# Designed miniproteins, single chains, continued (3): the designs that were tried, part 91

Each design is a single chain, and the fold is of that chain. pLDDT is the mean over its residues in the fold that is shown.

## One batch from the design tools (miniprotein)

Design m11366
Fold by ESMFold2-Fast:
Structure m11366 (fold): chain A 59 residues (1-59)
Amino acid sequence: MKLARAVRTVKNSSPAVLSFEEGDILEILKEYEDGMWLVRNLKTGKVGLVGSDDLELLE
């Protein structure tokens, strides 16, 4: 399982973009060419798109 940690808090009302808090652990499901990653937040179970700059790879 490929994991990343959120390096900042992001609040978003869009259903396509994931909201998360600094320190949240996210499972990377797919990496896109534009630097966006499809991820699952392990705390909330929600899936959405996140900018790769908001994440630090753990595995």
Scores: mean pLDDT 77

Design m11367
Fold by ESMFold2-Fast:
Structure m11367 (fold): chain A 65 residues (1-65)
Amino acid sequence: IEKVLEELEEAIKKAPEIKPLLEKAKELVKKGDFESAKRELVKAIEKAPEAREILVKAGQTLNSL
């Protein structure tokens, strides 16, 4: 869990415009709602393609939980 939260913070630093989506994803991860968190990651990738690599890694980390 800690690793995915760090990956989401790095994505926010690269693309501050997706901060609201990733803050929601962070809260969902902390609640254990990984399915909803993944949906927010997909929206973030569409909004900020420059953060795609980090967001894909975050999704892979969620799949390993």
Scores: mean pLDDT 78

Design m11368
Fold by ESMFold2-Fast:
Structure m11368 (fold): chain A 80 residues (1-80)
Amino acid sequence: MEDIEVATRAMQLAVKILQALDEASNEDEAVEKILRLIKESGATPEEVRGALGWARGLAIATNDAPEKIAALDRVDEEVA
């Protein structure tokens, strides 16, 4: 049951991460905005990992801008 709750919170964080990516003017700004969002969210490491995975998967599936995927990869490396 808690695993479903963690997945739900991870998906909610992923949506916020994708919104931050859309608001950013460049990759560096996107990385800074996402890292700040994660810090302010109080999300657990498991929720952060899930959220980044969901956001990256959605960006790839929708053939989104390569800069968005690059920003997500940089954030993932920073929080790993």
Scores: mean pLDDT 77

Design m11369
Fold by ESMFold2-Fast:
Structure m11369 (fold): chain A 60 residues (1-60)
Amino acid sequence: SLLEELNKAVRELIKLMKEKGYSDEEIEAFEREVTRMVAEGRLDEALEYVKKKIEEIKSK
């Protein structure tokens, strides 16, 4: 399901952010944005947002 894919992508993003030294506040801000998009029914957009963020961080 899209929710399962999103949850998996979010876990990967959080792990990556921690490995790269992002603060707890920055991680919480990204989690808040994803939660907002999900609450608005924008599951596909939320998944794309998380995937793009993962690629951005991996590139640095």
Scores: mean pLDDT 84

Design m11370
Fold by ESMFold2-Fast:
Structure m11370 (fold): chain A 95 residues (1-95)
Amino acid sequence: PVPLSEEEAIEAARGIGETTDLIKAIGLLLAAAMSEDEGIVPALREAAGSPSLVGALMAVRALASLGSEEARAALAELAATHPDPAVRALARRLL
């Protein structure tokens, strides 16, 4: 009923279990859809480098939804260099 502070929310998340990569990726996807924040592009690029395949695919989709010049550059780099062929294929499709 009372909104948690950022610190309280982080502590609660640590107590619940190891789903942080997926939750972080979904959070970044929602932030990208709702935000004018140019700083989201480096965060999404970092998330795309995650060992979580689902997280990486969500980050690629979020970059595509931004449509900015920086997001397109990040997608082009991921299409060329990402170690997972599924992530590279998705990045190429969304360019």
Scores: mean pLDDT 65

Design m11371
Fold by ESMFold2-Fast:
Order: C-alpha cells, then structure tokens, then sequence
Structure m11371 (fold): chain A 81 residues (1-81)
C-alpha cells in the first residue's frame, strides 16, 4: 500500500538524517532524536497492522513536528556557539 510505504519511508529518512548528522548533535540530542524515531516506527507499525492509516498519518505528523522542533533547537544551540 503506497501510503503506508510513504509513511515508513519518512521514518527511514528521519533515521538516516540523524545518523548522517550525528556529529552535529550532542549525546543527549542524539538519544532524544533516536527515541522519537524508534517510538514513531513502533506506533506507526501498530496502526498500519490494524489497517488504521488515518491514525498512522496522525502519529507521523505529530512525531515529525516533534522531531523538527528538537532538530531546530539543536541547530540554534550550535549557531549560538
């Protein structure tokens, strides 16, 4: 199913982004970003397995906003130093 595949791809992209930019994060920032990715993957997988694509999308949107917010805070910290 293409929508489920797109959501899963989005999660994989978030994980790849964190790993590719690991040196730009503090240990705490890296752990928080990894935790968001892992929680997102787990919750989205459960929703997809139930056939609830709407819930999977809501979870993804919420977690992407959380991820972006944390990433921007990390960038602001680095820019200030």
Amino acid sequence: MSEAERIERGIANMEAFVEANKENFSEEEYKELKEIVEETRRRVKEAIERGDLEEARRIMDEKQREFVRLYLLAQERRAAE
Scores: mean pLDDT 82

Design m11372
Fold by ESMFold2-Fast:
Structure m11372 (fold): chain A 86 residues (1-86)
Amino acid sequence: MTVILKLEGASVGQRLLAMGGATEAALHGGEVKSTVSGDTFTFTVTNASDEGRQAVLDAADGLEAGGATVTRQQDGDTLTITVRQP
């Protein structure tokens, strides 16, 4: 499956946490691409395993616990997680 993690207005700490989740997903066989456009950081994990998907979800849960607003949307084989500041 494909997992897309979008960070809007992210702090350095939030970016590091997201990068950790994406790296963990890559260790489980996924391919990770990162892009930056203005204040938006996007990590795309292609061919994510179940463990890789869970690593990104765990990172998103950590960001939400830290006060960010997290939206999770499944569309077919693509999971899009959007992280916004409150």
Scores: mean pLDDT 82

Design m11373
Fold by ESMFold2-Fast:
Structure m11373 (fold): chain A 67 residues (1-67)
Amino acid sequence: GREAGEEAEREALERGNDPGTAAVIGVRSAALAGGAGLTDPVERKLEAARRAGVDQGTLDRALQQLR
């Protein structure tokens, strides 16, 4: 889960996405690869996205992928 999320976030940043968008991409990838609910890596990516100014609606949509 964590590795996939970290890789997806890094790739998004390399493609020129802003840190908030990259963090959301990382959260979704970690959730899809992990098949589990909130874990420390996913929670940390959510916190990073929120600190980067990603709106709550975008985060809520990302969280729906955690199940």
Scores: mean pLDDT 64

Design m11374
Fold by ESMFold2-Fast:
Structure m11374 (fold): chain A 54 residues (1-54)
Amino acid sequence: MDPSVQEAVARVQEALRELNEAIDSGDPEAIREAQRRYDEAVRELLERHPDAVP
């Protein structure tokens, strides 16, 4: 995997970790914020690398 794909995947993984932490916390604001970050990271990955599986 090239460095740009690795970076995008790492961002998705980090955002997913933060989303899971927010869900576990039960804080609606934290969940909403983490969901936005995760969605942005996945969108960036798919936009730059459409054949990459998130």
Scores: mean pLDDT 77

Design m11375
Fold by ESMFold2-Fast:
Structure m11375 (fold): chain A 84 residues (1-84)
Amino acid sequence: MSPEELLEKARELYEEGKKAYEEGDYKKAKELFEKAAVYAIRAGDYELAAEAFENAAEAAEKAGAPEEVVERLRRLAEYYRRLA
């Protein structure tokens, strides 16, 4: 995939994650936000990656994921926010 295609995919997955979160499907939202973050990293959009990981952490917390999983996602968000 080209960098432009990777970024478009990241944005699509991010918007799907937001929709899943608003619908209360927190497990799906977490998965979609994590995928969005990976595509954003591959595209070099570290700001989008940080936002996606932060939203993944919130979705994980709402889904009842272990505290360790939530903290790991928040640390990833902080890391990429510093790179942006």
Scores: mean pLDDT 90

Design m11376
Fold by ESMFold2-Fast:
Structure m11376 (fold): chain A 95 residues (1-95)
Amino acid sequence: MAWEDPAFQREVEAAAYYIGGVVAYLSGDYETAVKYFQKAIDADPNDARAYVLLGEAYLKLGKYDEAIRWFQKALEIDPSNEEAKKLLEEAEKKK
């Protein structure tokens, strides 16, 4: 019962918010990107990609402490995420 499954609904919500965040990020609207990626994480807390992009949006806003926290959370979910490791190192150097 795909449309009535709470797990399926959350996956669809997460995907929609993730896409909205990416569109906002590419448009230079980093504050809107943060809001969409936060909603994507709320819908699917296991998507490491949303955590990485939330951190990248905070980097663009100059909020390095927030960026570091989100990259660390991405690595807690996916310790093999090389992009998150690289971005964490970059954010720590800018702090």
Scores: mean pLDDT 82

Design m11377
Fold by ESMFold2-Fast:
Structure m11377 (fold): chain A 88 residues (1-88)
Amino acid sequence: MEKEKIEKLEKELEEEYKKLKELIKKKKEENEKEIKEIKEKLPEMDEEEKKKAEAKIEILRGINESLEHMKESIEKIGKRTLEELKKK
């Protein structure tokens, strides 16, 4: 493969990673905001509502953790793909 084609693919991958990173950041911030709003309302909730709210907080935290792992996985896949292209 031509050096110029590899450099172009590298730039395209970096741009896609930046875009994905920004999307992940935005979604994490939205989830953190929702967690904060739920926490502020917790003292006013009845026992059943509190259980549902706490479950939602745990789900949102799990989503944010999964988003971070997804970002890491995407970065690893991209690096591997680029290394395979350089071998040919």
Scores: mean pLDDT 78

Design m11378
Fold by ESMFold2-Fast:
Structure m11378 (fold): chain A 80 residues (1-80)
Amino acid sequence: SEAEELLEKGKEYFKQGKYEEALEYYKKALRIAEEEGNKKLVAEAYRNIGLVYLAMGKYAEADEYFAKAGEIYKELGIFP
């Protein structure tokens, strides 16, 4: 799906240390995943956004996004 492709593009930028670009692509993936009703991809996008903030040393923001991802994973019966 388009959301999965955008998520993978975000991961490529994250691996390169391009955190702003990674966030841009993850947020685009999040929007499309929400439009598609793909809750698993929504959770994965939130988790990846959290990982970017964690890498940037923004721990409060990281915790917020991990909490959003965790809530959805809990609803789906998936334990990360």
Scores: mean pLDDT 87

Design m11379
Fold by ESMFold2-Fast:
Formats: C-alpha cells, structure tokens, sequence
Structure m11379 (fold): chain A 85 residues (1-85)
C-alpha cells in the first residue's frame, strides 16, 4: 500500500507540473500535496522517482527532476522541524 500510495502521489505531482500556469503555482500545489505525508511516505516517493528517472523520456526526466527537488525540499523541512522540536 505504501508503494501504491507513492505511485499515486507521483502521478498527481506530474499532473500539477503539467497543468500549472507557472513554476510558483506548481511548487505551491506540490508542497501542499506533500505537507500531510510522513518521512517514510516521502522517502518511498523519492525512491520511486529515482527508479523511474533513468527509463523516462527527456521531457519526463525534466518533470521528474523538478518533483524530486520539491520532495527533497519537503524532507529538508522535516529535518528543520525536528531541530526545532
């Protein structure tokens, strides 16, 4: 189920990237989607993105790298939250 949820979130993130009018809107929506997720769920998404990236088309690789950067940002924010706890 964790892997199935990760796959679903990746598809939603790809849709956000493809349908958002600008990068700021895409980042905001992506962060919103990821904000409710646990570090375990975020790591599962990251692992799925890393596995998918080498087999993707050049266009999809650009989208996947953007999503991976947002996931890495959210994971970094989780580490900062732990420091402030």
Amino acid sequence: SLEEEAERVVEELLEITRTSPDGGSAIGKAIGLLDGLTPEQLNAIKELLEKRLPDASPEEQEDLRFILAVVDFVLGMRELDAEFA
Scores: mean pLDDT 81

Design m11381
Fold by ESMFold2-Fast:
Structure m11381 (fold): chain A 112 residues (1-112)
Amino acid sequence: MEADRLTLEGLRYLAKGDYEKAIEYYEKALAINPEYAEAWNNLGRAYLEAGDYEKAIEYYEKALAIEPEYAEAWANLAKAYEKAGDLEKAKEYIEKVESLGSPLAKALAAIA
């Protein structure tokens, strides 16, 4: 899909630290498919890395409105709240990730 290609290009720019270009590509993907939860999640990640925690939270919440069981979006939302200083919300959303993620996947991450 074209939206998938645009999201992949956005991820490449995000990996390079070019958050402005990453945002541009994710916005193009969302103009094609506004119900693309992965693109909303990645848009949130770009804003989080740019230091705009309020925008990051907003876009992660949009991803979760589309896919409520999107574990990565819950984890990213928790990180955004932690960076914003809301440790209570961060803990709540970490618990949500734990309820959605497999124990095996989390055990492997803890040993890394």
Scores: mean pLDDT 81

Design m11382
Fold by ESMFold2-Fast:
Structure m11382 (fold): chain A 91 residues (1-91)
Amino acid sequence: SRIDPEALAALVTATLAVMVASIGIRYNLEEESAPLVVKYLTEARRQAEELGLEEAAELLEKGVEAAKEGNLEEAARYAAEAAGLLARAAE
C-alpha cells in the first residue's frame, strides 16, 4: 500500500506534541512546554480535519483544551490516541 504523506505529516505533528508534553512533565517544564504542545496539537487537528478524520480531530481538540489548562498528561494521552488513528490512516 502507498503511505498517505498528508496523514503521515499529521502523525508526525501529533507525535511531536506527545514528545514535548512528555519532556515537559518529566523535567518540570510544563509552563514552558504548554504553548508548544498547544501549537503542535492545533496544527495536527487542522491536518486531521483536512483529511476528514473526524475522530482524530476531536481527540486533538480535546488535547488542545487540556494543554491550555496546563494538563499536559491528559493532552499527551489525547495526542497519543489521535496518533494511533493517524498511523492507521497513513497505511
Scores: mean pLDDT 87

Design m11383
Fold by ESMFold2-Fast:
Structure m11383 (fold): chain A 70 residues (1-70)
Amino acid sequence: SEEERIERLKKNVDLTIDSVEAWIREHETDPARRERVLARLRELKAKPITSDEEAKQILNEIARIVRELA
């Protein structure tokens, strides 16, 4: 169903965020920068996903955050 598809999409986005959070916790040595990035990721995780466009926007923001860390 469409509802199951959207739920799976949200779960996959959340898993992506969780992976980035884990990486930040292990590799970001600046406490202030770590807290700031983790706060941004938590805000993204709190956003509802009801469409493919919303998921794409969140994934693009995650990609931007990851690029800023590299």
Scores: mean pLDDT 86

Design m11384
Fold by ESMFold2-Fast:
Structure m11384 (fold): chain A 63 residues (1-63)
Amino acid sequence: KKKEAEEYYKKGLQALFDGNIAEARDYFYKALELDPKNGKVISLFIRVDLAAKEKNIKTKYKI
């Protein structure tokens, strides 16, 4: 489980680097399901979830 959580965490970081906030959020969520005590993943998930919500608000007003 911990190794799989680390792989999802890395995929989330790569998605963030590529600008895919929604994918990053989903990967960090999967990492949290596998390792819910990982404070680093918790912090990044909260930040990415907030960023995804802000992006959805901005795209709503751009359309």
Scores: mean pLDDT 72

Design m11385
Fold by ESMFold2-Fast:
Structure m11385 (fold): chain A 60 residues (1-60)
Amino acid sequence: SLEELRRQLEEQMKRLRQLSLELNDALLDPTTSEEKKRELQERVQQAAAEVGRLREQLRA
């Protein structure tokens, strides 16, 4: 289970990194809709929360 949690953390960290890059690109692009920016912000927040949850489980 510890190895599985580490794998999940690595996958979620990769996802968070990718979403953060997409959000930064969207924020720099004046043609990107406000809806798209909000969706990306929500996805980043969700991924960050999941990373935090998995890190807490690994520390326990």
Scores: mean pLDDT 85

Design m11387
Fold by ESMFold2-Fast:
Structure m11387 (fold): chain A 68 residues (1-68)
Amino acid sequence: SAEEDAATAAAAAGSQAVRDLRAAGGTVLDGSARGTPDGVGEGEAVGDKGVFRARLSAEEAKALIAQG
């Protein structure tokens, strides 16, 4: 179905963006809302340099693909 094809394309785009980031030496964290420890700053901030929380929408994934 069209919605399944769109979901598959979005997942593929997200996976490609993650692969591109890993190839560039970046680190991707799972953006689970659950399990965020208390006392950790809200948002994308991570203590280690080169480590960040990736939050990709379909538009952001497309932007990364267009850039890469």
Scores: mean pLDDT 48

Design m11388
Fold by ESMFold2-Fast:
Structure m11388 (fold): chain A 71 residues (1-71)
Amino acid sequence: AAEAALDAILAAAEAAGAGDLTEEVRRAVTPLIEAGDYDGAVKEVGRLAAEAGHDAVALTAAVRAALQAAA
């Protein structure tokens, strides 16, 4: 479950053009996913996207949709 959720988040980030964030996202969201804090994981992806100059709103929406599909 945690591995599938993490893979879904990373795939959504790459598809949205944020493949450069893959390692930062992996490190930041892994403990949140393991704790079952999916909302926290989505917010953390949005924070990293905004810091890197990506569309945080679009990336957050894509990640949320991917997590719902993986559940």
Scores: mean pLDDT 79

Design m11389
Fold by ESMFold2-Fast:
Structure m11389 (fold): chain A 81 residues (1-81)
Amino acid sequence: IDQAEVDEAMVLIRASVNNYELDEEVAKLIASIKDKEVREKTAILVAKRAVARGQDPEEILEKLRKAGVDEEVLEKVEAAL
């Protein structure tokens, strides 16, 4: 198991415990994933689940942007929402 797999698992566990609400802490964990593909996949998955439970897409994108998620990943997340 490499660090990217561990980082992804940690984000998914945290989001699950948080009832899939994308808060500032979850956004920071996503931003900490060093592998761009894993970061992108994880960000999209968590954001889609957060929207499904009633969280505002614009709020989600702002939390990810503030946490330091790169603009390319943010573009993919916005397209998936």
Scores: mean pLDDT 78

Design m11390
Fold by ESMFold2-Fast:
Structure m11390 (fold): chain A 56 residues (1-56)
Amino acid sequence: SAKEEAAKKAVKEAMEVAVSLASQGKTEEAQRQGQEIAKKGMEETGLSKEELAEAG
């Protein structure tokens, strides 16, 4: 539950950054930033890649 909530917040932050960059026409940068935020989210939440994907 708490880990799922943290995972949802990480996904939300990734989406906000992606939307911001995409609105500037930087779609490639948005994809790169999204991947980096996902990695950081895994490190900060302690979830694995599979667990983070399942929670979000």
Scores: mean pLDDT 71

Design m11391
Fold by ESMFold2-Fast:
Structure m11391 (fold): chain A 69 residues (1-69)
Amino acid sequence: SHMDREEAERYLKKGKEAYKEGNLEEAIEYFRKALEADPRYREAAQLLARALHEQGRVDEAVAAVREAA
């Protein structure tokens, strides 16, 4: 699998910034990009699940955690 941890870390940082500002849609997009760059990035999966759950997208949140486990 192609993995780029440095690129994933940049997306994770942007997602965390968006999440802190309450921009859940932007945070979700960045956390998904982090997982596209590194599918094994557990922190990105956990933060994606949290943001999805806060939007009421519970089934997607559960799926995000399971895919990265």
Scores: mean pLDDT 81

Design m11392
Fold by ESMFold2-Fast:
Structure m11392 (fold): chain A 72 residues (1-72)
Amino acid sequence: GAHEELLRLIGEILRIIGELIDIERKIKELEKKYKEEPSEEIKKEIEELKKKKEELERERKELMERMRSIVP
């Protein structure tokens, strides 16, 4: 029922939050490396991680919208 769907959505949101924390950490580490030794490889890696972060943020937003529709 709606309660089971809500618990599933909460679980997915928490998983995405964990992934976002890991990606943000990696981005900050790579940005620090890029500041010290700029390279096209590091720049590309940062851009790919930022793109993945944006995709996860959109997914999180969609899941939160669905959660709100279940619990008005």
Scores: mean pLDDT 84

Design m11393
Fold by ESMFold2-Fast:
Structure m11393 (fold): chain A 81 residues (1-81)
Amino acid sequence: MEKELEELGEEAERAAEAGEEEKARELAEEALRRALGTVSKESLERAAAVLGESIAPDTEATPELALELLEKQREAAAAKA
C-alpha cells in the first residue's frame, strides 16, 4: 500500500518534470485518495498545517477527517484560482 502510494507520487513528479502540471496534480490527488484508506495522524497534521490549522493530540486519524481536510485544502486552492 505505502509503496504503491510512493510510486504514484514518483509518477506525479515525473509528469511535473515533463511539464505536464495537470497530470502531475491528478496523480498526486489519486495518491492522496488512496492514502485515505491508510491515513496516518502525521499526514492529517501536515494537511491541517497547510491550512493554518492544528489537530488535537487525541484526535483519531480517520478517513472522514482526512476527507474534510482535503476538501478545505481544495476550497482554499480554488479561492486563489
Scores: mean pLDDT 62

Design m11394
Fold by ESMFold2-Fast:
Structure m11394 (fold): chain A 68 residues (1-68)
Amino acid sequence: SHHEEEIEKMLEVAKTLLPEEVFKALEEKVREYVEKGDYKKAIEAAKLAMHLYLQGASVEEIKKRLEE
């Protein structure tokens, strides 16, 4: 679907930008949302993780925010 294409593109960008630990946590969360059909939350999670990282948030902070 179009949403799946957007998510795949965002994960590709996130993989190049984020530390491996953060990227793996994000990928797991995105997978959970996609399995539930919640594409909006999947996209929002990817945007949130990248935004927090660019703003200087710690790996621990980003992982905690993804669990919410």
Scores: mean pLDDT 84

Design m11395
Fold by ESMFold2-Fast:
Structure m11395 (fold): chain A 95 residues (1-95)
Amino acid sequence: SAAARAEALAELDRFVEEMKKVLSPEAFAVIEKRLPEIRARIEAGDYAGALDLLNEAVSEAIALLRAAGDHAAALEAGRLANEFQERLSAIRAAE
């Protein structure tokens, strides 16, 4: 539904703002590069495809943080990604 897509996009915007505070500029750039396609997939109702791209981007960002020795940021990025996935799942279940 249009309401579910709007809610999912709002949750994505919150996730992005929280990740921007946690990630290095280099790690955030990995996510930022894929945001237009993630957003387009949500707008199309392709939540599974959006999550696939998000998970790839987050995994790449976490790998960069771990390589830099920033294990605390890597753990928090994983927590934020899991929280977003749970919220998106709840939005889908409410349809």
Scores: mean pLDDT 88

Design m11396
Fold by ESMFold2-Fast:
Structure m11396 (fold): chain A 55 residues (1-55)
Amino acid sequence: SMRERELEGAVMLVLDLYRTSGADPDVVLESMKESLGLSDEEVEEIRRRVEERLA
């Protein structure tokens, strides 16, 4: 779905910034929430997926 692609894109961006530049995932997610208009539920889902991939 379109929403799934958007969430997955956000997860990949957070992971890329963390792996390439050491950017804090929580800081990136907070910025994304404001700039992309993400809901609290969407931010939590992205955080969960990022944590799963870093484990």
Scores: mean pLDDT 80

Design m11397
Fold by ESMFold2-Fast:
Structure m11397 (fold): chain A 80 residues (1-80)
Amino acid sequence: MENEERVSEAAGLAYQEAGEIGDEESLKLLKEIGDLADNIKPENLPKVAEALEKAAEALKKGDAEKGREYLEKAKEYAGK
């Protein structure tokens, strides 16, 4: 799977799980990551994808704090 497709799929899953929990801060972070998506450096795409996948897994387990931590890391990688 291409890293760009992987980022898109992981972001979608994280958005779904954040919505199910009702975590507004996670939804805000996902929107901010989406705003950066077209400008993510290719070297950072795998890091963003992995962070989003970990965020989705944490949110699915109901761990909003851990989910937000991974989303903040994804945003940091996306903005570099």
Scores: mean pLDDT 83

Design m11398
Fold by ESMFold2-Fast:
Structure m11398 (fold): chain A 65 residues (1-65)
Amino acid sequence: SMEDEMAKAMALMMASVLGGEVEFREEGGKLVITITVESEEDAELARKIGESLSKSTGVEVEVRL
């Protein structure tokens, strides 16, 4: 969907800015995005942005350290 494509693009941009990694997977026909970062400070920021992104697109976003 357009929401999935937007969520993927935003996640890749955020991971690039934070120096993190992004994984995309499909679970039960739904997109799940996982962002892995190197610090607790970056994880906190990624969670806030991920929550906003999830609210806007309906895509599930997970953050890992």
Scores: mean pLDDT 82

Design m11400
Fold by ESMFold2-Fast:
Structure m11400 (fold): chain A 72 residues (1-72)
Amino acid sequence: MKREEEIERAKELLREQEEAAKNKDEEKGREIQEEAKKLPAEARREALALHAIERLEESDPEAAEEARKALA
């Protein structure tokens, strides 16, 4: 799996984990976390940062822009 594919997969798992947390589905949350552990830590960290920036842009676009500059 390419790095970009690993990051995309990690982003998918983060979205699924947020949905499971919103629904208080602890079993689904554990399954997603186990899948995430199979991905490289670097890909997971980058996906988490990108996902956080996307969410931040919805509530605070200026802070999201600063976060992108810090990540680069």
Scores: mean pLDDT 76

Design m11401
Fold by ESMFold2-Fast:
Structure m11401 (fold): chain A 72 residues (1-72)
Amino acid sequence: SAAAKAREEELVAQIEATRRWLEENELPLEDLRRLLAALPGLIAQAREAGAEAAVEALEALRAFLEARLAAA
């Protein structure tokens, strides 16, 4: 449906904006860990909904957060 597609597009844009903001801004490690901990649940929900683009965006955000925490 058009509504479901619009919601997925909004979600992808928000996820990508968050990743871009985090690339240029430093959050405390505790906050990065909280964000990372939330992602498996969000990815599972996106997969259940068939929101493939959202899954890809969330997995990219997870990889970014994992890399940032590993470098800390």
Scores: mean pLDDT 85

Design m11402
Fold by ESMFold2-Fast:
Structure m11402 (fold): chain A 58 residues (1-58)
Amino acid sequence: MAEELAALAGTGPYGIAQAALELMKLSEEEQEEALREIERRVGREAAEQVREEIEKAE
């Protein structure tokens, strides 16, 4: 799951939006774990963009 979300976030704006939608289905703890994995594999900017998409949707 987290590895697939990191790969999605690395594919560009649509991947970031899709990763955010998938993360919103998870618990807060699982969201934080997935965001850490995105930061580790893709980078801090991608993780921040995914977090921003989640915040905008709420």
Scores: mean pLDDT 76

Design m11403
Fold by ESMFold2-Fast:
Structure m11403 (fold): chain A 67 residues (1-67)
Amino acid sequence: GMLGILVAGRELGRLDPEFGRRLEELARQGRVDEAIALLEEAIADPSLSPELRALARKALGAVRTLG
């Protein structure tokens, strides 16, 4: 839930500040399902770096585990 999204935003924000900011904004609005969709889209996007996609995959796991 929200806690997992905030943790994901903090971790991903270290690599991509804009992406982290978008996740934190969705968490603030309580839009957890949209934040999960954003992470899933990033994982599926072959134009993104493999490093960013790997971090998004780990972040999605944290979101699902922590809330």
Scores: mean pLDDT 76

